# Designs tried in a protein design run: designed miniproteins, single chains, continued (3). Part 77

Each design is a single chain, and the fold is of that chain. pLDDT is the mean over its residues in the fold that is shown.

## One batch from the design tools (miniprotein)

Design m10652
Fold by ESMFold2-Fast:
Structure m10652 (fold): chain A 68 residues (1-68)
Amino acid sequence: SSMARLRARIDQLSKYVPELAAEARALLDEIEALSTQTSPEARRQRARLVARLVGVIIRAIGELIDQE
């Protein structure tokens, strides 16, 4: 699945940015747990988690650039 591919890519990043990789994995798990929920509250919570995941990925990119 696409979620499994995202987890695998994040796991590859753990060698370089372990704390951000761990945070991204936790966010993916929370997003997946809410994926079957259809309430407006669950949709808003998923949107917030996705926005946070994007922020974590941007921070990881910044740290990887700084390591090169």
Scores: mean pLDDT 81

Design m10653
Fold by ESMFold2-Fast:
Structure m10653 (fold): chain A 77 residues (1-77)
Amino acid sequence: SERVSRAVGVVMRAVSDGLSSKEAARLLAEELGTPLDEKKASELDPDKVRFSEVMDAAGVEHEPIELLSEEERKKIL
């Protein structure tokens, strides 16, 4: 969906800026106006950014990342 594509873009930008997965989740929640799940955010792997887990922590309703459209997948690559 367009919302998921936007979420992926926000997370990619955060990672490119050197932010951790937890910081990416906070930024995503702030950008989309969704409630941050602090428990899930604290349990994120600091050394790995997994889009679905970051979106879950950010309170973003999404489809599994592997089910995204071809256009949405290209934003992850």
Scores: mean pLDDT 69

Design m10654
Fold by ESMFold2-Fast:
Structure m10654 (fold): chain A 67 residues (1-67)
Amino acid sequence: SELAEKARREAEEGRIGLASRYGGLAYKKGDKKSAAEGYRAAAEKAKEEGREDLAEYLYELAKKALE
């Protein structure tokens, strides 16, 4: 989806907050798969930057989005 693509792009550019926001927008639209992908992209970037608590939080959001 466009929201998952935008989330991945923002995460790649280091904009973790925007990537997470696009994941949240996908969730609000009922697109749980795109929400999980967006949160996961943000989590992976947070982990790469050594922001372990933020990465864990975002991975948990991705998991919960699929429930």
Scores: mean pLDDT 86

Design m10655
Fold by ESMFold2-Fast:
Structure m10655 (fold): chain A 100 residues (1-100)
Amino acid sequence: SPLEEAKERLREILEMAKKGEPVEKLLEVLKEMVETHSFTVLREAFEEVVRELSEEDLEILRKLLVELSKYAYEHNEDKKVIDFIKMMGLIVTEEEDRRK
């Protein structure tokens, strides 16, 4: 399933971040996902993955998205990639607010 494949890829990105992989490598995986999946599938996959995260993992993901956003803007990444990172940030914010 494209949804299950996208969910596993997103979990892989989080695990790579926990292992200290450089932001450049994480962004490459994210760009591949944006090129190979519809925006609707990516949004649904990310919403589902975020709902399943522990508080600790959600905090790691928040910090990762700040780093990814900064790197993407500094390197003039495509608008589609920037828009996806913004969407991820909004979903994480909504989940953080739900848990308060």
Scores: mean pLDDT 85

Design m10656
Fold by ESMFold2-Fast:
Structure m10656 (fold): chain A 105 residues (1-105)
Amino acid sequence: NWEEYFKKGMEYYKQGKFEEAIEYLRKANLQLAKEIKASPEIIEAIEEGKFEEALLLIADEIAEKKQLTPEQKEILRKSLLSTENEVEAALLLYNLLVIKKAELE
C-alpha cells in the first residue's frame, strides 16, 4: 500500500532518520508509479532511487502533453529541481504521481 509506505517515510523524516525515510518514500513512489502505469524509464529511475531523474522525465512528459515552449519547459525543469535534498525530491515526486493518479480517475 503506497499510502502506508508514505506515512512511514514521513514518520522517519520527522525523527531525522533520513535513510529509512528515503527507503519508504522510494517504496511509496515505486508502487504508485506502477499503479498509474508510468513509463518504464520513470519506474526504473524510482527503483534506483534517482528521484531527480524521475522528476525530469515527468517534466518532459508534461512539456510534450501541454506543448510547452522551450522557455516554459526550462522553468518547469528548474522548478522541479529546486529541492534541497533527496527526501524533498522524493516528496515532490510523490505529490506529482498522486496528481497524475487523480487525473486517471
Scores: mean pLDDT 84

Design m10657
Fold by ESMFold2-Fast:
Structure m10657 (fold): chain A 96 residues (1-96)
Amino acid sequence: LEKYKKYVEEIQKLLDELVAAIRAGNADAAMAHIEGIRQVVEKAVKELPPELAKRILEWVSGELDNLIRQARALGAPDEVIAALEEARDYFRKLAE
């Protein structure tokens, strides 16, 4: 679906921006991008068929899980790590 592709592209851009913010040590930008990802994923889940919504939720939760490991290795603030874990767990719950 064209709508699915647009959401994947939007989320990928936000994930790339989040990775850059974490690597730069910009906690405020990281928190903003985590919230941005949450909003776009929630919109995608509401607008897409259940099978495609689940695919996005599984993909994004996996990316956030990888990013939590990177953030810990880089010594990111506990606030950023907690926000990443909360978003990951929220998306996993929605995928059930």
Scores: mean pLDDT 89

Design m10658
Fold by ESMFold2-Fast:
Structure m10658 (fold): chain A 92 residues (1-92)
Amino acid sequence: SEENKKKFIEVYDKFVKDYKELMRKYSPKILEAKKAGDKETIQKIIDEFISDLKKVYDNYLKEVPEEYQEEFKKAGDLFIKRAKEIFENIAK
């Protein structure tokens, strides 16, 4: 329905905003740990980021209309995968 589609877009937009905020929070921390040569701290920061991102995802999934839950799950999986790749590349 159009109402469910609008609700999905609103929830998705909030999720993307929170995702970008987490990226902004964690990216400088990884860069600083990389400068220090602290591989253990880099991995800890990546793990904390992924944990926080999954919590944000789980909270928003509860607000998604049933007809869009599969689409939101696909988006969540993609964001988590891309985030891991980005931070692993920064850590190189």
Scores: mean pLDDT 86

Design m10659
Fold by ESMFold2-Fast:
Structure m10659 (fold): chain A 105 residues (1-105)
Amino acid sequence: KEKIEQVKRIAEKAKEEINNLTFSDDKEENFKQVAEIFGKFNKELLKVISTLPEEKQKKILDAIREIAERLFKELQKATSNEQIKEVALRAIDELEKKIIDILNE
């Protein structure tokens, strides 16, 4: 209940940070900015899940790993700053949905 609202707030903040990113002509630097926001997002999510049963924690950690791996693969294929933002926002939305689904079990 309260954890679902915390996850939603954390995801909304991460999406806001992605939307407010100012990209440079350096693709590597732009990737670092997205990775930094995602790292912070994951750190905040881990604080929320720390009191869950180990089985649910493992499911969420696996979801984080899966989404992160997919995100970095898709970022390598991105051809525009707009696409970089779209890929990052989609990854946050997918992870939010998976975590909420696990919390509702």
Scores: mean pLDDT 83

Design m10660
Fold by ESMFold2-Fast:
Order: C-alpha cells, then structure tokens, then sequence
Structure m10660 (fold): chain A 73 residues (1-73)
C-alpha cells in the first residue's frame, strides 16, 4: 500500500494543473483504504479533469496509477 500511495501521489503531483487539494484528496483516499476509487481509471480521470488537469496529462496519470495498482497488488 505504501509503495502504491507513493507512486500515485508522485503521478498526481507531476501533472500540470494539480492543486494541493487534489494531491491531499488522492493521498487521503489511498491511506483511508478507498484505493478502488483511485484505481478506477474513469473516476480518477474525471476527478483530475474537474481539478483542471489537461486531458492528455490526466490520461498519463491514470495509466501510471493503473500500472502501479497492477504492480503493488
């Protein structure tokens, strides 16, 4: 879980337009056991877009988090 949380937070922080609120929300969801909300590609993409992350960058973040979820199962 710690490795997944670290990689997911890094992916979100690297995204253009990522706000501190978005980073804190992703970290909170993972640490509170709501990993499925972060690992869902459609929900995560919608959340990133709603916070102002450009679509291409949101897709890159989703792909990176999906790869991390598969690796750290």
Amino acid sequence: LEDFAREAVRAVKAAPGATPVLVIRVAFLIMSGQVDEVADPERLKAELLSHGVPEADAEAVVQRIQAAAERYR
Scores: mean pLDDT 74

Design m10661
Fold by ESMFold2-Fast:
Structure m10661 (fold): chain A 98 residues (1-98)
Amino acid sequence: SAELEALQEELEPFAEELERYHKEELEKALEELKKIVEENKELWRKLIEKVRELPAEKQRLLQMELSLLKIEMILAGEKAEKIFEKAVEIIEKAIEEA
């Protein structure tokens, strides 16, 4: 999705900084996460549609929060399924608080 592509672009400078230590772990986890998003595309589409209804400032903050969460959980060795679950929870809370 375009949203996942934008998130990957935001992570590029951080990934370059970590490349020497964690490149293989990051690449593997990102590919697994991408597959999970595709497997849950209907849920992800509905969440993104709701996010698009949020003010632009809240959308940017949510993107930053999700980017940081993704990197932190990958480096902590968390499974892609857990990362996806936490991302969904954060998105749902952001929508509810709007």
Scores: mean pLDDT 76

Design m10662
Fold by ESMFold2-Fast:
Structure m10662 (fold): chain A 69 residues (1-69)
Amino acid sequence: GEGVEKVSEGAMLAAYGQKTNDKELMEKGARLAAEGARSLGKEAYDRVIQGLKDAGYEKAAELFKKYYE
């Protein structure tokens, strides 16, 4: 579904943006993942935050949190 696709694509773009130091890509990914997580609910939000942090993408996780809230 659209929400799952937005979360998956957005989280990957946000992580890749942080890895490559591409601030615009990280922000785009974080916004997209936030849109998807809002459609799926808080459990999806919690999983994205944990996944990004576990992978070492703390800046991406913080942007995602900002755009979700």
Scores: mean pLDDT 87

Design m10663
Fold by ESMFold2-Fast:
Structure m10663 (fold): chain A 106 residues (1-106)
Amino acid sequence: AAELLAKILDGVIENVKRVLSGEEQKKAVEQLDKARRAVKEGDFDKAAEYLEKAIKILREAGTPEAERLAEVLDLILEAVKNPENATLLTAAALAEIGLSLDIELE
């Protein structure tokens, strides 16, 4: 689960680089990289904090593409906060990405 969540976050980071620019891109990517690292380390409380910050940056950007990425991150955030439901929430996030974003997944 954690490795799959980290892989999904890598794909989200690549999409953020396409959707945002300048300081907003830098700030969002930094928060997402911290979240990815926290997930890999099993620190789900810190991962949730960083994901919430990234979601805020994306929503403040005000574009439909940024809002779509924020929706994907909301699903990942819910999976991180509720690990017992992580399988269902991870599957939902993957379906959202596969239908809405050009993310390369294994």
Scores: mean pLDDT 74

Design m10664
Fold by ESMFold2-Fast:
Structure m10664 (fold): chain A 56 residues (1-56)
Amino acid sequence: EKKKELEGIIKDLKEGKISVVGAAGLYYLLTGDAKAAVKLAKADKEEVIKALEELI
């Protein structure tokens, strides 16, 4: 279930439908991991995509 939500975030980020900060916020809502979410919010789009893909 969380894997499907995460795949949706990755797809929307790749297509430019959401920002990096938006993806980080959705990740926080999904996982509760504030430290990881803050790291994602400060990363480049490509780094965020790679990090999220490594979780699925």
Scores: mean pLDDT 80

Design m10665
Fold by ESMFold2-Fast:
Structure m10665 (fold): chain A 88 residues (1-88)
Amino acid sequence: SEEIRQQIAQAQQLLQQTLQNADILDALVAGSSAYAQSVRNQAQSLLQTFLDAVRNNGPQQVVDDALSQLQSLLDQTNQQLRRLGLGE
């Protein structure tokens, strides 16, 4: 129960940070709008997959894969921002 709550909170945090990074790229980088929208769509889809798997007590692999892919997407957008001098 608490572990599941923590995983949901983590997934939501990863989504929020990824969406924020996409918004920064969209606002500040000419020609990035399609990429930013793709990132937003992927992040939302991954969160939905994660939540559906958790809600239905589905395969643990699906839960783990969705969370891992959200982490990878966040890292990818963080790397893009760092390359542009816009990241921490």
Scores: mean pLDDT 86

Design m10666
Fold by ESMFold2-Fast:
Structure m10666 (fold): chain A 70 residues (1-70)
Amino acid sequence: GAARNAALLAIERELGPEMAEVRKKNPVFSEEAKKKIAELTNKYREAVRAGDLDAAREYGKEIIEVAKKS
């Protein structure tokens, strides 16, 4: 069953570089940002499990944007 793995690989190729830049800065998140990231991470995991690449990409992008603003 490759749907989940295909979804992850596609997202990692698209979002990986931006997430690496966020990690490089070693950000300290506000409690509000942590809560938002947790909510988006749960939605991302559900989308990945469903093989919904479009939803997973959107949630991943939102996580990165929250992280960048924190």
Scores: mean pLDDT 73

Design m10667
Fold by ESMFold2-Fast:
Structure m10667 (fold): chain A 108 residues (1-108)
Amino acid sequence: SMAKEALELALKLLKEALELAKRGVKELGPNPEMEELIKKAEEYLRQAERALKKGDLKKALEYLEKALELLQRLRDILESQGHPLALEIGILLGLALIEIGLAKLLLE
């Protein structure tokens, strides 16, 4: 299914964005808001992966959209602090948004 492939690619891209965000947060030092955003994004990505393994594409889409929103907020914080990883994270999130959009169109 093209929708499943798009969601699997979105999951991979968001996982890569999360790992870069974790690195950026670690380099900036402890911040409770950033740590909570990381924790929630990790939980939604785990739930998305579980939904994909079960073939629940609509549930996977819902969790990936929630993870994307949290990671966009993290990227905005990293950008506001002048962290150079914000650019690479932003590119990965943009690519994930395209894949999520494709999946939404296919799951009508």
Scores: mean pLDDT 91

Design m10668
Fold by ESMFold2-Fast:
Structure m10668 (fold): chain A 46 residues (1-46)
Amino acid sequence: MTPELERYRERRIAEQEKALDSLKVTEEDLPGLEEARAVIERQRAA
């Protein structure tokens, strides 16, 4: 992947991660939340 594209993606992912981090306290469904986190982590790693 292009490094420039990665920077843009990381910025977007970071914002989503912040929102998701807030959601973890509002949502008691741990399994569902874990999946959402995994998706974001995969996007970052990819």
Scores: mean pLDDT 65

Design m10669
Fold by ESMFold2-Fast:
Structure m10669 (fold): chain A 83 residues (1-83)
Amino acid sequence: SPIEQIINEFYSRTEELLNKIKNSTSKEEQEQLIKELEKLFEEYELFVRGVLNTQEALDAFKKLKEKVYEEIKKILEEKAKKA
């Protein structure tokens, strides 16, 4: 279904962006990728709240968002030490 495609694409793109952030070799590239991920999350939150509108979908989104932000924090700390 179109809804399942949007969900799968969001999860796939989130993972790809996170991996690109991990593998980025420049501060500027890292910051741009993080900005893209933030926009992806903003757009997907509107989809979750406006289209899916279920407690399970909201909870899954919140958990994913928290997990990704924690991972970004770790990546930023590691890259700061290597700069």
Scores: mean pLDDT 83

Design m10670
Fold by ESMFold2-Fast:
Structure m10670 (fold): chain A 65 residues (1-65)
Amino acid sequence: SEAKARELLLKSMDYGVEAISHASAATANRRQPSLQEEAKEHLALTGEYNAKSNALDAEAKALLA
């Protein structure tokens, strides 16, 4: 249903915001030689949150098919 698809899209957007937050932290930490591992961890979390966002977007698309 359209209502359910909208709900999933809102959750997808929330995960997208989390991904942006971690990407910003990774960029900041990457500029510090002592924080390279922290930068790598934030980049990994960026990927995980993007994957969750994409999965919910795909589920919403399936409901509209």
Scores: mean pLDDT 86

Design m10671
Fold by ESMFold2-Fast:
Structure m10671 (fold): chain A 94 residues (1-94)
Amino acid sequence: VSEAQFEADVAIAFAYIIAAITRNFAKRLESKGLTELAEKYRKIADELQKKADEGNRLAAVSDEAARQAYENLVKFTKEALKKMRELDAEAERL
């Protein structure tokens, strides 16, 4: 296993973990009656999972593809976390 493939695998695993945590937050929000916010969190989780699946396929192709998968997943995960932070601020306002 190359370093590039290993780094991609770590980024893929992290994206899946964040997606799982996000789905759990959505379930808790729904139980509190915050259905619209729960749907927004579920969409973020679905997008993260989709990007992780894409990265997993790409990383299997070559070391260069693995580097691209890593960069794309790091960027997308950061954007997803930023969106969730914005949703948390919205939830505090409700």
Scores: mean pLDDT 84

Design m10672
Fold by ESMFold2-Fast:
Structure m10672 (fold): chain A 85 residues (1-85)
Amino acid sequence: RAEVLEEVAELLEQAAKAAKQGNGQKAADYLLQAARVLEESGLPGSRGAAEKLRELARKAKQGNTQEVAKEAEEAAKGLRRAAAE
C-alpha cells in the first residue's frame, strides 16, 4: 500500500543521491534494499519491478552511475505520486 510505496521511494531517492555522488556500490545497496521491500510487499507487479531494480543495481556496480541516478530519481518520483493518490 501507500506506506510500502513511500518506503521504496525513499530508498530509490537515497540510491539516486549515492549515484550522483559517484558511489555505485552504495547506490546498488539501496536499490537491492528497495527490490527486497517491493518483493516482500506482495503488490501486483512487485516481482517485475524488483527485477528491474536488481538490473539497475548491476549497472551501478559497473560504474554507470549517471544512468542509475536518472532512472532511480524518475522511479522514486513516480512512486511518490502513486502513494499520494
Scores: mean pLDDT 82

Design m10673
Fold by ESMFold2-Fast:
Structure m10673 (fold): chain A 85 residues (1-85)
Amino acid sequence: MAIELAREAKRLAEKLENEGARDGLIAGAREVEEGARTMPEAAEEYAKAAEGLVKAAEAALAKDVDAAYEASIEANNHLGKALAL
């Protein structure tokens, strides 16, 4: 689940014209994909992070800046929890 969601977030992010948003979401997706493979104890937090990255990419593509920002913060919070385990 987390790996598939991270790959989906990466595919959506690659469509973004904003280089900063695109590169940031792609980097986050790669971190989730690698973490989900190597840290099974953090799998739930990586899955939630990946879901947040998909939402952030979808909102950014829809030009909903506030929703994209909120989803990015949520994803980063779950990444932080995964890395702290």
Scores: mean pLDDT 81

Design m10674
Fold by ESMFold2-Fast:
Structure m10674 (fold): chain A 63 residues (1-63)
Amino acid sequence: DENAAISEAAREAILEATKKYGVDPRDIAVGGIIPDGSQYGPENARKRALEAVKKAAEKRKAA
């Protein structure tokens, strides 16, 4: 199922990026940044997840 692959790719990207940028995955979830499914496929879902983590890390620096 393509939707399952997209969700899995996004979750893996979040975990990897949160560890790299020192951000808790909970901060990403609270922001509600990652939408359900994506017609762009798993590669774009992964990129969007990484972008969301990066923005959360920048917001944390501002605090």
Scores: mean pLDDT 61

Design m10675
Fold by ESMFold2-Fast:
Structure m10675 (fold): chain A 85 residues (1-85)
Amino acid sequence: SLSDLLNELRDALVKGDIEKALEIAKQIIEYNKTTPAYANVAKLTPEQLVANYAYDIERSGTEELSEEVKKFLEENKDLIAPPGA
């Protein structure tokens, strides 16, 4: 399910496994291509999805991101949607 994929993505990001996170993001994007409710997510690249999801986790304060993920966010900050976009 989408919820299972999102939980796996969160776990990968908490562990700092960027490669695994990108692989899960590909699966989420592919899943959403067949689900009309998430058409906008289906238009993202795996890197965009990972960056935006990791940024959301950091802003929520519910999880502590690894240094590897924080570096990924800094290197890909141009992929993060501005607040209110």
Scores: mean pLDDT 74

Design m10676
Fold by ESMFold2-Fast:
Structure m10676 (fold): chain A 73 residues (1-73)
Amino acid sequence: TLVDQQQAQVDAYIRNMGVIYDQMRQYMTDDQIRQAFDRRLQAQRQIWARYLPQDDVDRLTAYMQQQINRIIA
């Protein structure tokens, strides 16, 4: 399903997020990195909202937010 495809893409992004964080922390603060990830997540939420059910949008958004919080703090 489209939801399963988006979940797989989110999981792939999360796997790479630690590497991205390690690179960014060399020249950015944790707060700046959180802001960058949050901006990207909000942009992705707007894309999902165009074609996924609201419950799935909320679930994927919450899942990504939890993973961002785990990696940065």
Scores: mean pLDDT 82

Design m10677
Fold by ESMFold2-Fast:
Structure m10677 (fold): chain A 70 residues (1-70)
Amino acid sequence: NAQALAAEVARLIENKDYDGVAELFEKAGLDEPAEAARRLKTLQLPPHSITPEARKAAHVIGKALLELEA
């Protein structure tokens, strides 16, 4: 169920559990968004700035969720 996967990923992102996000994507066979989730963990963004790397990682995750929904 792609919608259930998307909801669980969103919940883990809200909790900043990027390892959990990566594990869910790996279990679904989606290696690229799994790596993007692990990358977001390493970037440890400041409260008031968003790096281009973090935006790229978020885009990869978002694209994967849209593809699961389609």
Scores: mean pLDDT 72

Design m10678
Fold by ESMFold2-Fast:
Structure m10678 (fold): chain A 61 residues (1-61)
Amino acid sequence: SMEDTVATVEAMLEDDRATLSPARALSTARAFRQLAAKEASPELYARIDAVIARYEAEIRA
């Protein structure tokens, strides 16, 4: 389902943030956001966009 897809993607992005460099994790999240835009999935796009904003704020702090 879309909810399962959103949960899986969010879990993958959080795992990447914990295990990869901040720049690489951010790059991966942006790639997923672009895919969500191509799939015309506004819910997934919004969820990933929020994660990206959080990562960017953390990196800049």
Scores: mean pLDDT 74

Design m10679
Fold by ESMFold2-Fast:
Structure m10679 (fold): chain A 68 residues (1-68)
Amino acid sequence: SAVEEYIEEVAKEMIEEARKAGREDLVEEIKRTKESFLAFVRANPDLPAEVVKAMVDAEKEDFLKDLA
C-alpha cells in the first residue's frame, strides 16, 4: 500500500540521517518503530491515509529533535 511504502521510505531516511549524525545507536530503535507503525496500519485498515502520514511525520520530527 502507499501508506506502507511511505512508512518504509521515512524509516530509510531516518536511518540515513542517524548514520550521518554518528547515531548508529538509534538505527535499531528506528527499525522497531517502523515495524510498530506497519503493524498498527495493518491492524487498522480503515484509518485515513492522511492520519497515518501525519503520525509518521510527527515521529520523524521527534526523531530529528533527538539527533541534536
Scores: mean pLDDT 83

Design m10680
Fold by ESMFold2-Fast:
Structure m10680 (fold): chain A 100 residues (1-100)
Amino acid sequence: EELFDRIARLLNRIGEVISSLPKELRDKVLKEIQPYVVEAMKAFLDGDPQKAVEAFRKAIEAVEKILEEARKQGYPEDVISKLEEIIRLLREVAELAEEA
């Protein structure tokens, strides 16, 4: 499987997990990570995998902040686990980008 196809599959899986979140958190996660995902894809097209990795790391940091806020607000464990899964999948994407 080509690197780009592997990344696309992971991004699709991330989208599925985000879609299962409560609307307020879903909208917040999408708003916070979309700029970094776009930056990362542009970096790949420009042949700059290090910049793509940096962009995905920023996306991870954004979701980690949302996770901390969700924990403080008392969201149920199911929601917390989904945010943790998004972070895990983003880390897998960053790892693949680093291999490029």
Scores: mean pLDDT 85

Design m10681
Fold by ESMFold2-Fast:
Structure m10681 (fold): chain A 88 residues (1-88)
Amino acid sequence: MKTFDEIAAEYVKELDKLPEELRKKGREEFIKAMSEAYQKVLDAIQAGIDAGLSQEEIDALVDKVTEENIKELEKRWKEFLKKAQAES
């Protein structure tokens, strides 16, 4: 399983190969995607607290949301790279 650090390292390496304008767009898209992923985790924690879930149940919910976020980040990045390569 790829970690967030491994995904981020792949982002940096691939961005370095792109023209400056596309690197800027990739960086902005990455920041946006990471912010959205973080907000989903916060929303899940808050929803679990509001529902009166145990800490173990909240932890399980966060794990599921984190796994979904990793998959979504990888998908969005692959789509960005394909588009950027077509425009390069």
Scores: mean pLDDT 77

Design m10682
Fold by ESMFold2-Fast:
Structure m10682 (fold): chain A 93 residues (1-93)
Amino acid sequence: GLERALQALDDFYQAAKDTLIEAAKEVGEEYRKLVEKLSPEDAFAVLMIAASLRHLPPEEVKRLVREWMLEKGYDPETAEAAGLAAAKIAERL
């Protein structure tokens, strides 16, 4: 039913955020803390950007994710952390 579908969607968004947090942690503990500020929905959007751009150089993936994060109203430090994490994920795809 609808309730089960909504729970699955919430779980999927949280899994996306957990994936981004783990990638940020590989860069450093400070980057992990910054990425934890993202909503699960925004973390999912960042992963979708990384997946769609996986054929680009890592620096371009980082730049485009950072620009998207800044447009969403995140601070520059959080945007940089998300960009670095996204680039690491894109390299593994």
Scores: mean pLDDT 84

Design m10683
Fold by ESMFold2-Fast:
Structure m10683 (fold): chain A 54 residues (1-54)
Amino acid sequence: SVTLSPELQREIERARELFEEGKIPSFSPGLAYLLSNMTEEERKKLEELFEKKG
């Protein structure tokens, strides 16, 4: 079943913008798939990591 929330959609868009800004090396369907299967806690950790790095 598909359970995409607005929050998850925003995280995917943020990752795409970070890729376009060169803060991450690639953005692919694989990354979108991983984000869809991550827990809220795991997504928060990624956001914190990106904030510290960029």
Scores: mean pLDDT 59

Design m10684
Fold by ESMFold2-Fast:
Structure m10684 (fold): chain A 72 residues (1-72)
Amino acid sequence: SAMAEEIYKRLKELKPELEDEFGVKISDEFLYKLAEIIAKSVSKIPTEEQLRNLLSSVIMGTRVKPGETIEE
């Protein structure tokens, strides 16, 4: 999906900032799956602020420890 690809690109731009902020690693595979889920749920590409807030909420919900990789 073209929408999923655009969301994925935006999530990849946010990845280094959020990895640093939360002390975690995020796999590219996880971001792509998340982008596909978002693309099915929205009619237009979310803003960077909306994507940052969504990704932050997901990271907080995964219960990963500092230094761990978020996968799937």
Scores: mean pLDDT 79

Design m10685
Fold by ESMFold2-Fast:
Structure m10685 (fold): chain A 59 residues (1-59)
Amino acid sequence: SLKEKIKEFLKKNLPNVEFSDEQIDELVNYAKENNLDVEKDEDKFLDLATKMHYGLPAK
């Protein structure tokens, strides 16, 4: 599933960062709204995940 792919992506690229289920669901929704592929748009997912970790706005 998309949620599982995002979890594995975050585990691989940000292994020392803990994400809540709410944060994962937010990333899933972002991917759906923007028609993003986790593997192709990895830079965008990393940027958003990093911003979420630091409590910064995604925009």
Scores: mean pLDDT 75

Design m10686
Fold by ESMFold2-Fast:
Structure m10686 (fold): chain A 74 residues (1-74)
Amino acid sequence: SGAEKAKEAAKKGDAKEAIEYANRQSLELEKQGNILGSMSAGVGAVAGGVGLAVGDNKFGAELAAKGAELGAKL
């Protein structure tokens, strides 16, 4: 799943990969009609991108993974 792969990327400190998987999960949840799950994963990806932009790759990766994981539970 996108959440699982985002979490694995975050463990490696790969913010770009974690953000990509969070975005993919957001799109998949939207296709399933799960709007709240899609929004959670999407917000995680945006927050992850901000973390990356300010130079905190670990924080950005963790935010993307947490948003994706919450989306998977909704």
Scores: mean pLDDT 80

